Designed miniproteins, single chains, continued (5). Designs and how they scored, part 58

Each design is a single chain, and the fold is of that chain. pLDDT is the mean over its residues in the fold that is shown.

## One batch from the design tools (miniprotein)

Design m17997
Fold by ESMFold2-Fast:
Structure m17997 (fold): chain A 59 residues (1-59)
Amino acid sequence: DTIIQMSLSQGSHAARKSLLDGGSKEEAKKKAIDAAKRMGITLSDKTADQIVDDQLKRL
């Protein structure tokens, strides 16, 4: 996997954990963005929203 693919995976995991902990969609989005930044990648707002929506669909 490329670092971009790894950052998307980290963002998805962070968003899911936030949602399972009772966080809002905005909190999950922030967690996804922060997780990707730790990998050196800046997610667009649209990509972060898509990650959160995908995780909500799986709940």
Scores: mean pLDDT 81

Design m17998
Fold by ESMFold2-Fast:
Structure m17998 (fold): chain A 73 residues (1-73)
Amino acid sequence: ATAEERARLEALAAAVEEEIKGLPPEEAARVIAEALERAGLPEAFIEMARNLHLPGTEEMRRLEEEARRALEA
């Protein structure tokens, strides 16, 4: 579960990065929130994504790292 969940999150992050490259941070945050919902991640991560003003891929990677740690814990 942990290794597969991590790989799934990495694949999700890559797909989301591709979608958000042409978007402003506000739209990127919305896309990330939708992706997190589809992945079935905890509500806390979805709420964080909604409230976050995302300056691009760096914040997205931070959210993915936090989600990965939660799933691996």
Scores: mean pLDDT 62

Design m17999
Fold by ESMFold2-Fast:
Structure m17999 (fold): chain A 108 residues (1-108)
Amino acid sequence: MKIVTKEASAMGLIGGTGVHLKATFSISDDKATILSAEIKVRAYNKLSTSDGAYQGARTALNKIGRELGKPIDWSVVKLEATESPDKKTITLKIYINGKLVAEAEAKL
């Protein structure tokens, strides 16, 4: 079984929320299956949103899939992005097989 570690960064569609992702994958004939991840989230301006963090993380994972020539196995990975009630903190979480493996916060 081939194990690889890859890094990617992406922004949400509206500029302001950046995500950097480092993840380890098991490569099969048809897909890349995530085994572990580390994340960073950055809010570059006050237009930064949880949706931007979610989109950035999804885009970064899809960039890795393209570099590997394999689609990401989305059956095992869940992304969750939330904002605090005061909208001053964005939290991004990565779950693998239902287990929280990575969490990052950005303050506005």
Scores: mean pLDDT 83

Design m18000
Fold by ESMFold2-Fast:
Structure m18000 (fold): chain A 79 residues (1-79)
Amino acid sequence: MEEILKKVGELLSKAVNAVNAGDTKAALEYIEKLEELLKENGLLTPEVKEALRRMREAAKAGDAAAAERAAQQIAHHVS
């Protein structure tokens, strides 16, 4: 569990950093890897799915602040 939560944190950080850098492709790839990891570990709740959706929209819009808020919401629901 601890190793999975660490990996979730790493992917969240990488996704937010990619949005902040304007790298939408990298951000979306990290979000996809994060969703797969959460799904495989039974952590893909409706709240987490909605936060992931918001994070993808933030990445497409280049909105780093919105991406960070979505990342915080995901971290809260999986910890």
Scores: mean pLDDT 86

Design m18001
Fold by ESMFold2-Fast:
Structure m18001 (fold): chain A 81 residues (1-81)
Amino acid sequence: MKKKITPETLEKLAKIYEKLAEKYSGVMGEFYRLLAETLKELKDITDVDELVKKIQSKMDEFRKEYAERARKKLAELEAQR
């Protein structure tokens, strides 16, 4: 049977990722911080399918932002030509 995730589990995971975000720097630290924040926002969602969709949406935004930052850096270098 499909099991629903508990708010307590989400809160524990958020706390773990929050500590990892403090430990790591750069993109990895930002990634863990995003996971911690997302889990805190979604702590009241007990439907695993909805939780997964919300997490995936947040992760996709992070990926796009990271890719755009890399592209902007490249464009800045090209603007000097």
Scores: mean pLDDT 73

Design m18002
Fold by ESMFold2-Fast:
Structure m18002 (fold): chain A 74 residues (1-74)
Amino acid sequence: AKEIADKAFELANEAEKLAKGLTGEARLDAEAAAGIAAIAAAVGRRLDDPELAEKGVKIGEEAVKLAKTGSTLK
């Protein structure tokens, strides 16, 4: 669980760093997705829930994609 959570935190940090290059709603959406990924990772690690930590990784991957493309959430 810890290693999976650490991966999710790395993705969240990458997404936040990339989001610094964005403006407006695209930046807010990328930062929100990164924050959700970090929370899922933190809770998954604390509860020793590898499934929740894996959800954090998936959300983190999407946050990085949003930050790289400048796309917004619906």
Scores: mean pLDDT 77

Design m18003
Fold by ESMFold2-Fast:
Structure m18003 (fold): chain A 94 residues (1-94)
Amino acid sequence: SDEEIQKTAEKITDYIYKKYKAKPTPENRQADVNDIAEVLKLLGGEEGFLKATLAKIAEVLQKVGKKRGYELPLGTYLIIAKDLKEAAKVVLGK
């Protein structure tokens, strides 16, 4: 459900912030949660996300990232995709 995806996105976001010792503002945290939730929805939810290749996740991240005005190197999107997939496996117990 959309509510479950939102909760999963919050857990993934908080996992990544803890890993990188990031101290986001509430506004920046909410923006990141919304972006991760959108990525999950575009890939068919949590199960679809976990089954997706890193390349597929990177493509979806690039599409979502356009609203931020960024064009990043492919290697950067692949690193972000890897971190998101690792976080998702941990928070979903997979």
Scores: mean pLDDT 83

Design m18004
Fold by ESMFold2-Fast:
Structure m18004 (fold): chain A 75 residues (1-75)
Amino acid sequence: STLEEEIERARKILAEMGLSEEEAEILIDAVLEGKVTQEVIDIILKRAKKELKASEEELEEIKKEFEKRLEEAKK
């Protein structure tokens, strides 16, 4: 499949997951640029809390892992 077909598929999946159009665009752009931003982390944590019923402790652990990955990516 082409990159454009993959992007269209991703948009449909994210919309079905209940993400807003703005949130979906932020996530797609981050993936295409190979960058994890604070906005991407916030979207993931919001969805984990709502859909996966994740505890505050689990969300904090996920946040720490993403921050660690961001720091390692700077090297």
Scores: mean pLDDT 66

Design m18005
Fold by ESMFold2-Fast:
Structure m18005 (fold): chain A 66 residues (1-66)
Amino acid sequence: RADEVAALINKRMTEAAKAAGGESATLDVATGVINVKPKPGVSRETLNAAIHDAAEAAAPEAERLL
């Protein structure tokens, strides 16, 4: 269940990060740290906002997997 939650959140965040000009974004469930790889010239604030919004949108689906 925790692995399914992590997979869903990682997928949503990676999709949002790529759309905002990032290469990848992943949540380390063990540490709670979000790892982001921005493309050159992309604002970290833009990536952080997109990732946060994606995680918030995924929360109801993630809760159902628990």
Scores: mean pLDDT 70

Design m18006
Fold by ESMFold2-Fast:
Structure m18006 (fold): chain A 68 residues (1-68)
Amino acid sequence: MRITLTEENAPLLARQLAALSGKPFAEIEAKLRELLDRGVTVMSTAELARALGVSPSNVRKAAETLGL
């Protein structure tokens, strides 16, 4: 599964992942911004999970909840 990152969906994805993982929203949002700043716009569920330090299952649930 591939996830497209945008300035608009990054805070929504961060909020869902914070709720699912128990990690602070601010930390997840900061990491997503770093990816966007580097020009990373498309990632697999596994790549995003590794970058954020969360489980692939949590990334998948967040993406499914947001229709990504």
Scores: mean pLDDT 82

Design m18007
Fold by ESMFold2-Fast:
Structure m18007 (fold): chain A 62 residues (1-62)
Amino acid sequence: MEARVLRVTPLDDPEPTYLVESTSSDPQQIRDAASRALGRPLEVRGLTVANGRGYALVTVVP
């Protein structure tokens, strides 16, 4: 299934960090979709999968 970003929530961290909700549970697909949505290179710091959805903590690559 194609990765779609359902929600992006900015977090108040010193690093630009976002919580991303996606229809995909694949870290690479979540990274690619979130990077496209935010227009910047991202890395996945953490991932939780529930009911076929991925919830990823992502940060901007320095």
Scores: mean pLDDT 74

Design m18008
Fold by ESMFold2-Fast:
Structure m18008 (fold): chain A 119 residues (1-119)
Amino acid sequence: MKKPLSEEERERTERALEALERLIRFLEEKIREIGRKEGLTEEEIEEARLGLKKISEEMLRLDVAIGLLRMQGALIRLVGMDEELAETLLRIVRNILKAIEVPEEEIERLLEEFRRRIE
């Protein structure tokens, strides 16, 4: 409905996209590895990867934290299969968030919401 095409906003979204693209690629590869280990079908693995691609485009216009919360919906299907797998995924997410310099308080909030949704 609105077309906010400001130059300043474009510069911010470009920098965010570059950082988020690296995060998405890493998670996409981990989803493949974890999915195979858990015996998921190729279709289920592809759905999870497609979910990440959709989220990456939305993250272009939003803060990293919001995009990662939405990504939980795409990944919950994998982690709900095993508690050890869920803990492993949470650890991976925490390490990635630290690598892209997300504040520790924000990371803890995201992980708490994720824990509640996989219970």
Scores: mean pLDDT 55

Design m18009
Fold by ESMFold2-Fast:
Structure m18009 (fold): chain A 67 residues (1-67)
Amino acid sequence: ATMAELYELAKKNYEKLKKEHPEWSDEEIIEKAARLTAKEMGFGEEALPGMRDVAKRVYEELKKKEE
């Protein structure tokens, strides 16, 4: 998978989780989206730091559009 494919998958998962769980904190949605994306890609625990960075980037880009 390319970084662009990982970003789009993480974005889809982030937006889905935010809609289903509006009560979750931004940090919890980032963590859950990172873990879900890693699982869907077949990645292990070693990939979580990278997936968290991707999910955080999704959050930052969405927040920038709202500001």
Scores: mean pLDDT 81

Design m18010
Fold by ESMFold2-Fast:
Structure m18010 (fold): chain A 79 residues (1-79)
Amino acid sequence: SMREEMEKKIAELTKELVKKAKDDEVQAQVKAMATGLLSGTEEGEEHAKENLELAKSSEEAKLVEEFYKKALELRKKVE
């Protein structure tokens, strides 16, 4: 199904970007964003946004921004 395909692609993207991240905090932020976006809840979406905001002070902010954009695009294709 489109939902299952989306979940697999977000999981693959999460794994790929976690490997690229040098900072343990950034790795945790990417994982938290993935969990939030996959939950489909308002609370989960807010947690994803909070982690994006926390990453703005990081040297790896661009990596987290890229993850958020791609994961959100994948999610919207199922809506």
Scores: mean pLDDT 77

Design m18011
Fold by ESMFold2-Fast:
Structure m18011 (fold): chain A 85 residues (1-85)
Amino acid sequence: SPLTEKIKELRKELDEIAEQLSDDNQLKLGEAYHRLLGEVFSQRGLMSPEEFEKKLLEAYEKVVEIGKLLLEDPSLPLQDAIQKV
């Protein structure tokens, strides 16, 4: 599906961002990934397949944005990065 291909592209972008981050900021990005994706997966049974795919895509886009924020400001606290997306 088009959404599956876009998610693959976002995952590749996340991997490229992670390689540029310090070990500490890779852990922050991983924590953001688990929190945002985990929330969507926890709600999977409460929504249609179409709504789930849309929310999953939105969660991936938010994690990519957090990764970009950490590249621009390596000292940015994780909670502040999450609040910006």
Scores: mean pLDDT 86

Design m18012
Fold by ESMFold2-Fast:
Structure m18012 (fold): chain A 76 residues (1-76)
Amino acid sequence: EIEEEVAKIRAALEAGDEVAAFSHTVGLATVIANAPDPEKAIERARKLAEESTDPQVRRDLELAIKLAEGIREVEA
């Protein structure tokens, strides 16, 4: 699930589709926030961001994590 959304972000960026990349970044944030274990999901996404060599992919993953944290804070 998380890996699927990350793959969609990478594919959109490779295609030069910044709108699709942003849409999938928001999708990833929603997936993380609504995961059965959101803390574990955040750690997984953070690890994927750290392993990414593409600065744009890393930036989008970091944005997804921040958005997910904000969603969880409001819904707590």
Scores: mean pLDDT 78

Design m18013
Fold by ESMFold2-Fast:
Structure m18013 (fold): chain A 90 residues (1-90)
Amino acid sequence: SNREIVEEAMEGVRRIVEETLKTLSPEQQLEVEIALGTAEVGMAVGKLLDDPELAIKAMDNLAKQLREMGLEEAAERIEELRREVEDRVR
């Protein structure tokens, strides 16, 4: 179901960000944690409303923010997950 797909994506996003946080300074960790929190709210709303496009938009915004912070590898991993979600919710 779309809800299960979004739930799996939320787990994937959290894992990628948690791995990234281990490599960062405390100041950078705070900025990334704020970005993650925003994305998690957007994805959770998408899950509640059975609207996977809201979850996809939240992932797109997170990837953009991570790239703007210089976290290119993390951004690319989120973009890969986003594409998998889009392909599965067709």
Scores: mean pLDDT 88

Design m18014
Fold by ESMFold2-Fast:
Structure m18014 (fold): chain A 58 residues (1-58)
Amino acid sequence: SRDSQVQQVLDDGNSQRNQLTDQRMQLLNNGAPQSQVQSLMDQYSQVVQDTLDRVVSL
């Protein structure tokens, strides 16, 4: 069903966001430059947007 497809897209997006959150924590713990942290934040925002776009396309 469409609801099952929506749930799968949300689960995939959540998995990607969790991976990026873990990477961000590692960068912060290692004292990485703000530019590297910002790059992960930009990727996180892109994953959010892509997930929403995919859901509205279903």
Scores: mean pLDDT 86

Design m18015
Fold by ESMFold2-Fast:
Structure m18015 (fold): chain A 80 residues (1-80)
Amino acid sequence: MKKIALVLPVSESMSEEEVEAAIKRGEELVRERGDEPVVRRIPIPGELTDEGAEAALPEIEAAIEEALKEGADAVMAVPL
């Protein structure tokens, strides 16, 4: 069983239900492979746009590095 960090960019415009649904989908994919999911939520300002995603790149990179330092075996970005 490997520990997989799920990095999810979440915008302020997303509802909590949308964020929770995205997290559940990512966790299900990891668990179907027999691995353990660790969820990392990355806030992006405003709407989930290309500009918002680019602005969040430093936070996304930092979250990936932190997850690996905390013992994650791999990192998976959830495509939305």
Scores: mean pLDDT 71

Design m18016
Fold by ESMFold2-Fast:
Structure m18016 (fold): chain A 86 residues (1-86)
Amino acid sequence: SLEQKLEELEKELEALKEAVKNAKTLAQAIGAVLRAIGLVFEAEQLVEQARKQGNKELEERAQELVRRAEELIKEALEVLKTIPQR
């Protein structure tokens, strides 16, 4: 279901936030940025699918997931700037 897919992506976002916090290498930081970009794309697809179903609550939750994933991209880019440059 779309609800299950949304919950899976929300869990993936939380796991990715921890990966960003724990990134110690350039490869780990770049990997986190790329995965966050992938999450934005998948969340935007859920927005469109929710719209087709007329499920406004699910559409709003998916839009919030897009926003949170975009914030995580910014956070991961800040981490990337600190690795390995200390």
Scores: mean pLDDT 83

Design m18017
Fold by ESMFold2-Fast:
Structure m18017 (fold): chain A 72 residues (1-72)
Amino acid sequence: ELEELVRRAREAARRVVEALRAGQAPAPEAVAELARVEAELRALAAAAPTDEEKREILRAAVEAARAAAEEA
């Protein structure tokens, strides 16, 4: 479920960035969700049978991070 993990990563990252820009501590729930999604993405990349699939997973994670920064 790469697309679902990317959506969860984007939402969690956006919430963390928004809190930091407001001068507030990030919500523990958002930080925990970001850590969980990162762990799941790393596990998915590690289990991928080819370097091509590993690169696609990492590319999706980078795109999610950029989208989150733009939305914040």
Scores: mean pLDDT 74

Design m18018
Fold by ESMFold2-Fast:
Structure m18018 (fold): chain A 72 residues (1-72)
Amino acid sequence: MFEELREKVQRKLEEFQAKIDELLKKYNLTPEQKKEIYAEVDKLYDRLMKQNKPLDEIIEEILKFVEEKINS
């Protein structure tokens, strides 16, 4: 039961990572810009995890953050 839940969480994180990679590739960002976005995502993820937010909410907030950063 718990192992299956952890696997589903891991797959969501992998899908989330792929979506970020696709967005970064679409906007033709430099490696340094990509590194900066990943660093900001990591900080946001840590902050949201400390707030005990559910994973789906964390993923949604991070995706919105990345979209806003790219469109700024």
Scores: mean pLDDT 72

Design m18019
Fold by ESMFold2-Fast:
Structure m18019 (fold): chain A 122 residues (1-122)
Amino acid sequence: MSPLERVIEELRELAERETDPEIKRKLEEVIRLLEKAAAGKASVEEVIEAIRLLKEIVELISQRQPQATPRYVSLAMEAALALAELFRDPRVIEAAREFFEFVRPIVPDIAEAALERLRELE
């Protein structure tokens, strides 16, 4: 299973258990975009939108469900990195970098490792 396919399955399980309607809707939207990317059918603009939605989901989870934040951040970072590696487009790499910088205060060691991996794609 590819890293992106694994993340999609784990996000589906989280969406099925999610009771917050706003978070659930955003999870369902990002899953659709990630599935489209995994199928090779997503535009760069759609991939950037997926990363933006992952950031919004992390923001909402950190505010409303702080105990779930590490799990959601880990999955969102894995998704963003997989998208950057799949597309290797400078705009996607920059969107992923901005997201990793955003989560750095929450998961500093994981964020630093992800940022180092992004530098290897440039």
Scores: mean pLDDT 86

Design m18020
Fold by ESMFold2-Fast:
Structure m18020 (fold): chain A 73 residues (1-73)
Amino acid sequence: SEELKTLLEKLSEKSDELGKKAREYQKQGDFKKAREYIMEESSLTVEQMSLYLMIKHKIVDPEVIERARKLIE
């Protein structure tokens, strides 16, 4: 649905921003901060994959949708 596509898009945008910050800290030599952002981005990737699979297989799981919504709030 359009709602699920919009949710997936917002998660992708947030993931991109986290990846951007990780690269910035890597360039500054702050590997501890870079790792923190990489770990957060990885967590978002798992939820993005769950949503993508729901859309692909036309399955609706309210728990998956709620978890994704909380991540973009």
Scores: mean pLDDT 82

Design m18021
Fold by ESMFold2-Fast:
Structure m18021 (fold): chain A 69 residues (1-69)
Amino acid sequence: MSAIELLKELARLLGLPEDLVITEENMGNLLRFFATTVRDPALREEILEYIEKKEYLKAAELLYRYFSQ
């Protein structure tokens, strides 16, 4: 599964519009937006670090786990 595919599933899970266009250019900003809603400061920091390293799949996996609970 690609980071874009997982981010689309995350957007669906969170009730975002199905017509939301997720591109390589905007996916980092979308991941940062979701990370800022994470209540756990340590997890938020870890996710933001993965985004900064452009490890978007890892960031998306951590976000998906958090929001699917």
Scores: mean pLDDT 78

Design m18022
Fold by ESMFold2-Fast:
Structure m18022 (fold): chain A 85 residues (1-85)
Amino acid sequence: AEKARREEVNKRIEEEERFIELSKMAYDYTSNPEQARKFEDELIEEMRKSAVEQGAPKEEMERKVEEALDNMKTEIQAVSKKMLE
């Protein structure tokens, strides 16, 4: 029981820390276009490098990059909305 309780508390702490980090990122992303571009460029570069190593076709790589960018923007928007509410 005690071990399970500690694992539950640790999970909640990790979720709170993630929310704080995402909140800071959301603020930077929405308030600073240069910072937003940097985040997007870093994600694109990482995914392109991975695709080249795997020999993936350009069209598949572009789709995965677009999906990753959309997911990032969706998470940032959700966090921003929660901060305002």
Scores: mean pLDDT 72

Design m18023
Fold by ESMFold2-Fast:
Structure m18023 (fold): chain A 79 residues (1-79)
Amino acid sequence: MSADERRREYARTLLALLLQEARKLKLPEDVIAWIEEQLARAPDLSAEEAMAAARAAGRLFQETLRSRGIEVEIRINEP
């Protein structure tokens, strides 16, 4: 697997996991919809764009939980 293929697969996995957890935790509809949109477009993104989308989704997820009084830190590193 190339480094770019690995980054794209990692980003897609993170987006799918974040979406699953967002639905499970019943986060706001707009947050869920935005993450769904990122995951849907992920197959058409470059490795860099996919990683950027995953990081943005992670930040949005973290900020949403913190706004609800849940102390959490989400770290998305390079694979």
Scores: mean pLDDT 83

Design m18024
Fold by ESMFold2-Fast:
Structure m18024 (fold): chain A 90 residues (1-90)
Amino acid sequence: SEFEKIAEELKKLAEEYARTGDEKIKEEALEKYKELLTLAMEVLSEEGRLRLKEIHDEFLEKLDAATDPKEEAKILIEAVEEVLKIYEES
């Protein structure tokens, strides 16, 4: 699906960001993350959307606390995996 393709592309961008520290790659990964959330919101139930909001809020808090590209990339990958799990369970 388009959702799974975006999730995989996002993980690859996050891994590349972890290796390079390139802010442009980070920006591209965050744009893909926003796209992933938008697609999830279109298909999720009300309960699923509330769970997605909780994941997103936790993601933002963790990202703000992160100090380096490898930590930021790990946080992003973990968020993507949690979103994918909710999508698959829906």
Scores: mean pLDDT 85

Design m18025
Fold by ESMFold2-Fast:
Structure m18025 (fold): chain A 71 residues (1-71)
Amino acid sequence: SMAEYIRELFAKQGLTLDESITDEALESVAALLGGDKARAEQLAAIAAERAKERNRPVMPEDIEAALREVR
């Protein structure tokens, strides 16, 4: 699934997602990206950098901010 794919992208970065981030939410994000894996990778990279700079798990705000950056 796209939710599983996005979770794996963050896991490769050594990051966990906050428990408030559901698989349904990740599928919705993937749908907004048109199911495009390259866009999902771009979103994950931006959100991962944001979380790493703050030394915390990926939060919904990190995904929201990243979603605004992706084309």
Scores: mean pLDDT 85

Design m18026
Fold by ESMFold2-Fast:
Structure m18026 (fold): chain A 68 residues (1-68)
Amino acid sequence: MTPEEQKKIKELQEKAEAEIRKHMEAGDNQGVLQTQLDFAKQGAEITSDPEERKLFEEAVKLLEERLA
């Protein structure tokens, strides 16, 4: 994974964590799951590391199952 990819993922992670905290404080479980799903999808698109991509894709699958 490149330093540019790591920076983008870190920035997205920090934004996602802030958004998740807001949803948790509001009791919005659907918002928490949706924010996690959006982050996992974006992470899978950004990363060039096949192992990290697999982890993001697995998270997407599990979160989509929970939202269905």
Scores: mean pLDDT 82

Design m18027
Fold by ESMFold2-Fast:
Parts: structure tokens; sequence; C-alpha cells
Structure m18027 (fold): chain A 79 residues (1-79)
């Protein structure tokens, strides 16, 4: 069965909040943990993109690709 729908807007809001937390964080270990959390999420969505033609509808595929792009842009801003 299809998983619960995560919207692109939900991930954009989550990344905006996370980037604000990252900008306010002064501990390099906690900053590294935030980068790692985004990187892990990105790997998960990239795996879903690779499987998209097998297990996802065209609408689900587009959503996952757009979420992966949002995570990639957030990660670039933290590096």
Amino acid sequence: SPPAVTSVADVEKQMEELLADYAAETDPRRRAALITAVAIQRIGYLTDVELADVILTPEQKKRVEEIAKVLDEALKKML
C-alpha cells in the first residue's frame, strides 16, 4: 500500500526551520549532526527515485523527485 503522503511544502517548511536552527547553532558537533540528518533523508529519497519506475505512480515519483531537490538545496546551504 502507498505510504502516508508527505508533501513538498511540508519538507520545505521542515528544511527552513532546520536551516534557521543550523544558523543559530554554535556547537560544531550539533551542526554536524544537523548536516548528517539532512544527508540521511536525502539518501532515502534518492533511493525512492531509483525505484520510482517500479513502485511509484507518476504523481508519487514527481513528489519524491521534488522533495529530493529541496533536501539537496538545504544540504548545499549547510556545506
Scores: mean pLDDT 78

Design m18028
Fold by ESMFold2-Fast:
Structure m18028 (fold): chain A 81 residues (1-81)
Amino acid sequence: SAEDEARVERAMATLRKLSDEEQALYGRILLHELRETFKVPEAEVERWGAALERALAAGDRAAFLALVREMLTLAYQRRRA
């Protein structure tokens, strides 16, 4: 929804102000929440986890932020009202 999209954009704007280390921690915590809170299937969590760690190892900030955006979008879609 437009409301969820706006929430994702606000979260991404806040994330971009953080240090690289804080951004990495945020992405890892979000991945943990997708598994534990939102009950995303383990195979999907593993796939995103591998992509996230690859982007971090490569120093590919754009790829990392794109992955976090996708994870946030799914989290908000799965959130109960």
Scores: mean pLDDT 83

Design m18029
Fold by ESMFold2-Fast:
Structure m18029 (fold): chain A 90 residues (1-90)
Amino acid sequence: NEEERERERLVEELIEALENKDWERARELLLQISKEYSDKLPDDPEVRENIATAVVLLEKLGVPKNMFLEPDVAKRLAEKLKELYPNLKS
């Protein structure tokens, strides 16, 4: 699936931007992922918690609160953001 491959590429680029402390690029990629590949919050409490964590961390990087991320993307971003920015607390 081309859409799924593109989403994966954007997530990998986002992780690289975060590792390189390229906040401008990270914000651009987060906006693109949220706009093109985000989904509504699912009913699963664990998935919602992962999305909420990612959104709070992204908000601290200047990403708007009204963005939604797919569960897989949110989980990966939450884990990577916690690793790269241990002082960013929700």
Scores: mean pLDDT 58

Design m18030
Fold by ESMFold2-Fast:
Structure m18030 (fold): chain A 83 residues (1-83)
Amino acid sequence: KLSEKFGELVKQAKEGKLKPMSEEEWEEFLKFLEELGLKDIAEHLEALREERGPLPKEAVKLGALILAKERGEKQEVIDKIEE
């Protein structure tokens, strides 16, 4: 499911098959999450990136989506992450 897809995207990035998210896109996305009140999710993704290295945009968005769903966030918030 989503967690398995996340792992596959991280693996593909490590193998050079997916382009890592740029620093600008990464910073913009973390700020976007903080503006949605999801600072804890932003911090979790920062820790994950520090552990595993630069992540592709697909993995970052999917990771945020998984965490938001686990927290029981409203569908409108989930929809904004998918955009």
Scores: mean pLDDT 76

Design m18031
Fold by ESMFold2-Fast:
Structure m18031 (fold): chain A 90 residues (1-90)
Amino acid sequence: MPLTNDEAIQLAELYIEGAERSIREAERALEAGDYEKARFHLRVARSLLEQAREYVSQLDDSDAARREELLARIRELEARVRELEERLRA
């Protein structure tokens, strides 16, 4: 049985929160000059955001407002990951 919209929202939220934590760890590692640790946490964040997108994709059109809210949060976090990855490449 596929997930209910409520279950998909809860799982997307959990994965978004996990990505937020991994991004904070990457930021701390980057500030400390630990580039390998920063890269590790950014890879974790990317994986968590990909999974969050998968859960959001299971929402039907009746939950469009929640889908849009969750996608906006995912896009903001993806932009932060990209910014940190660019700083590691510089």
Scores: mean pLDDT 86

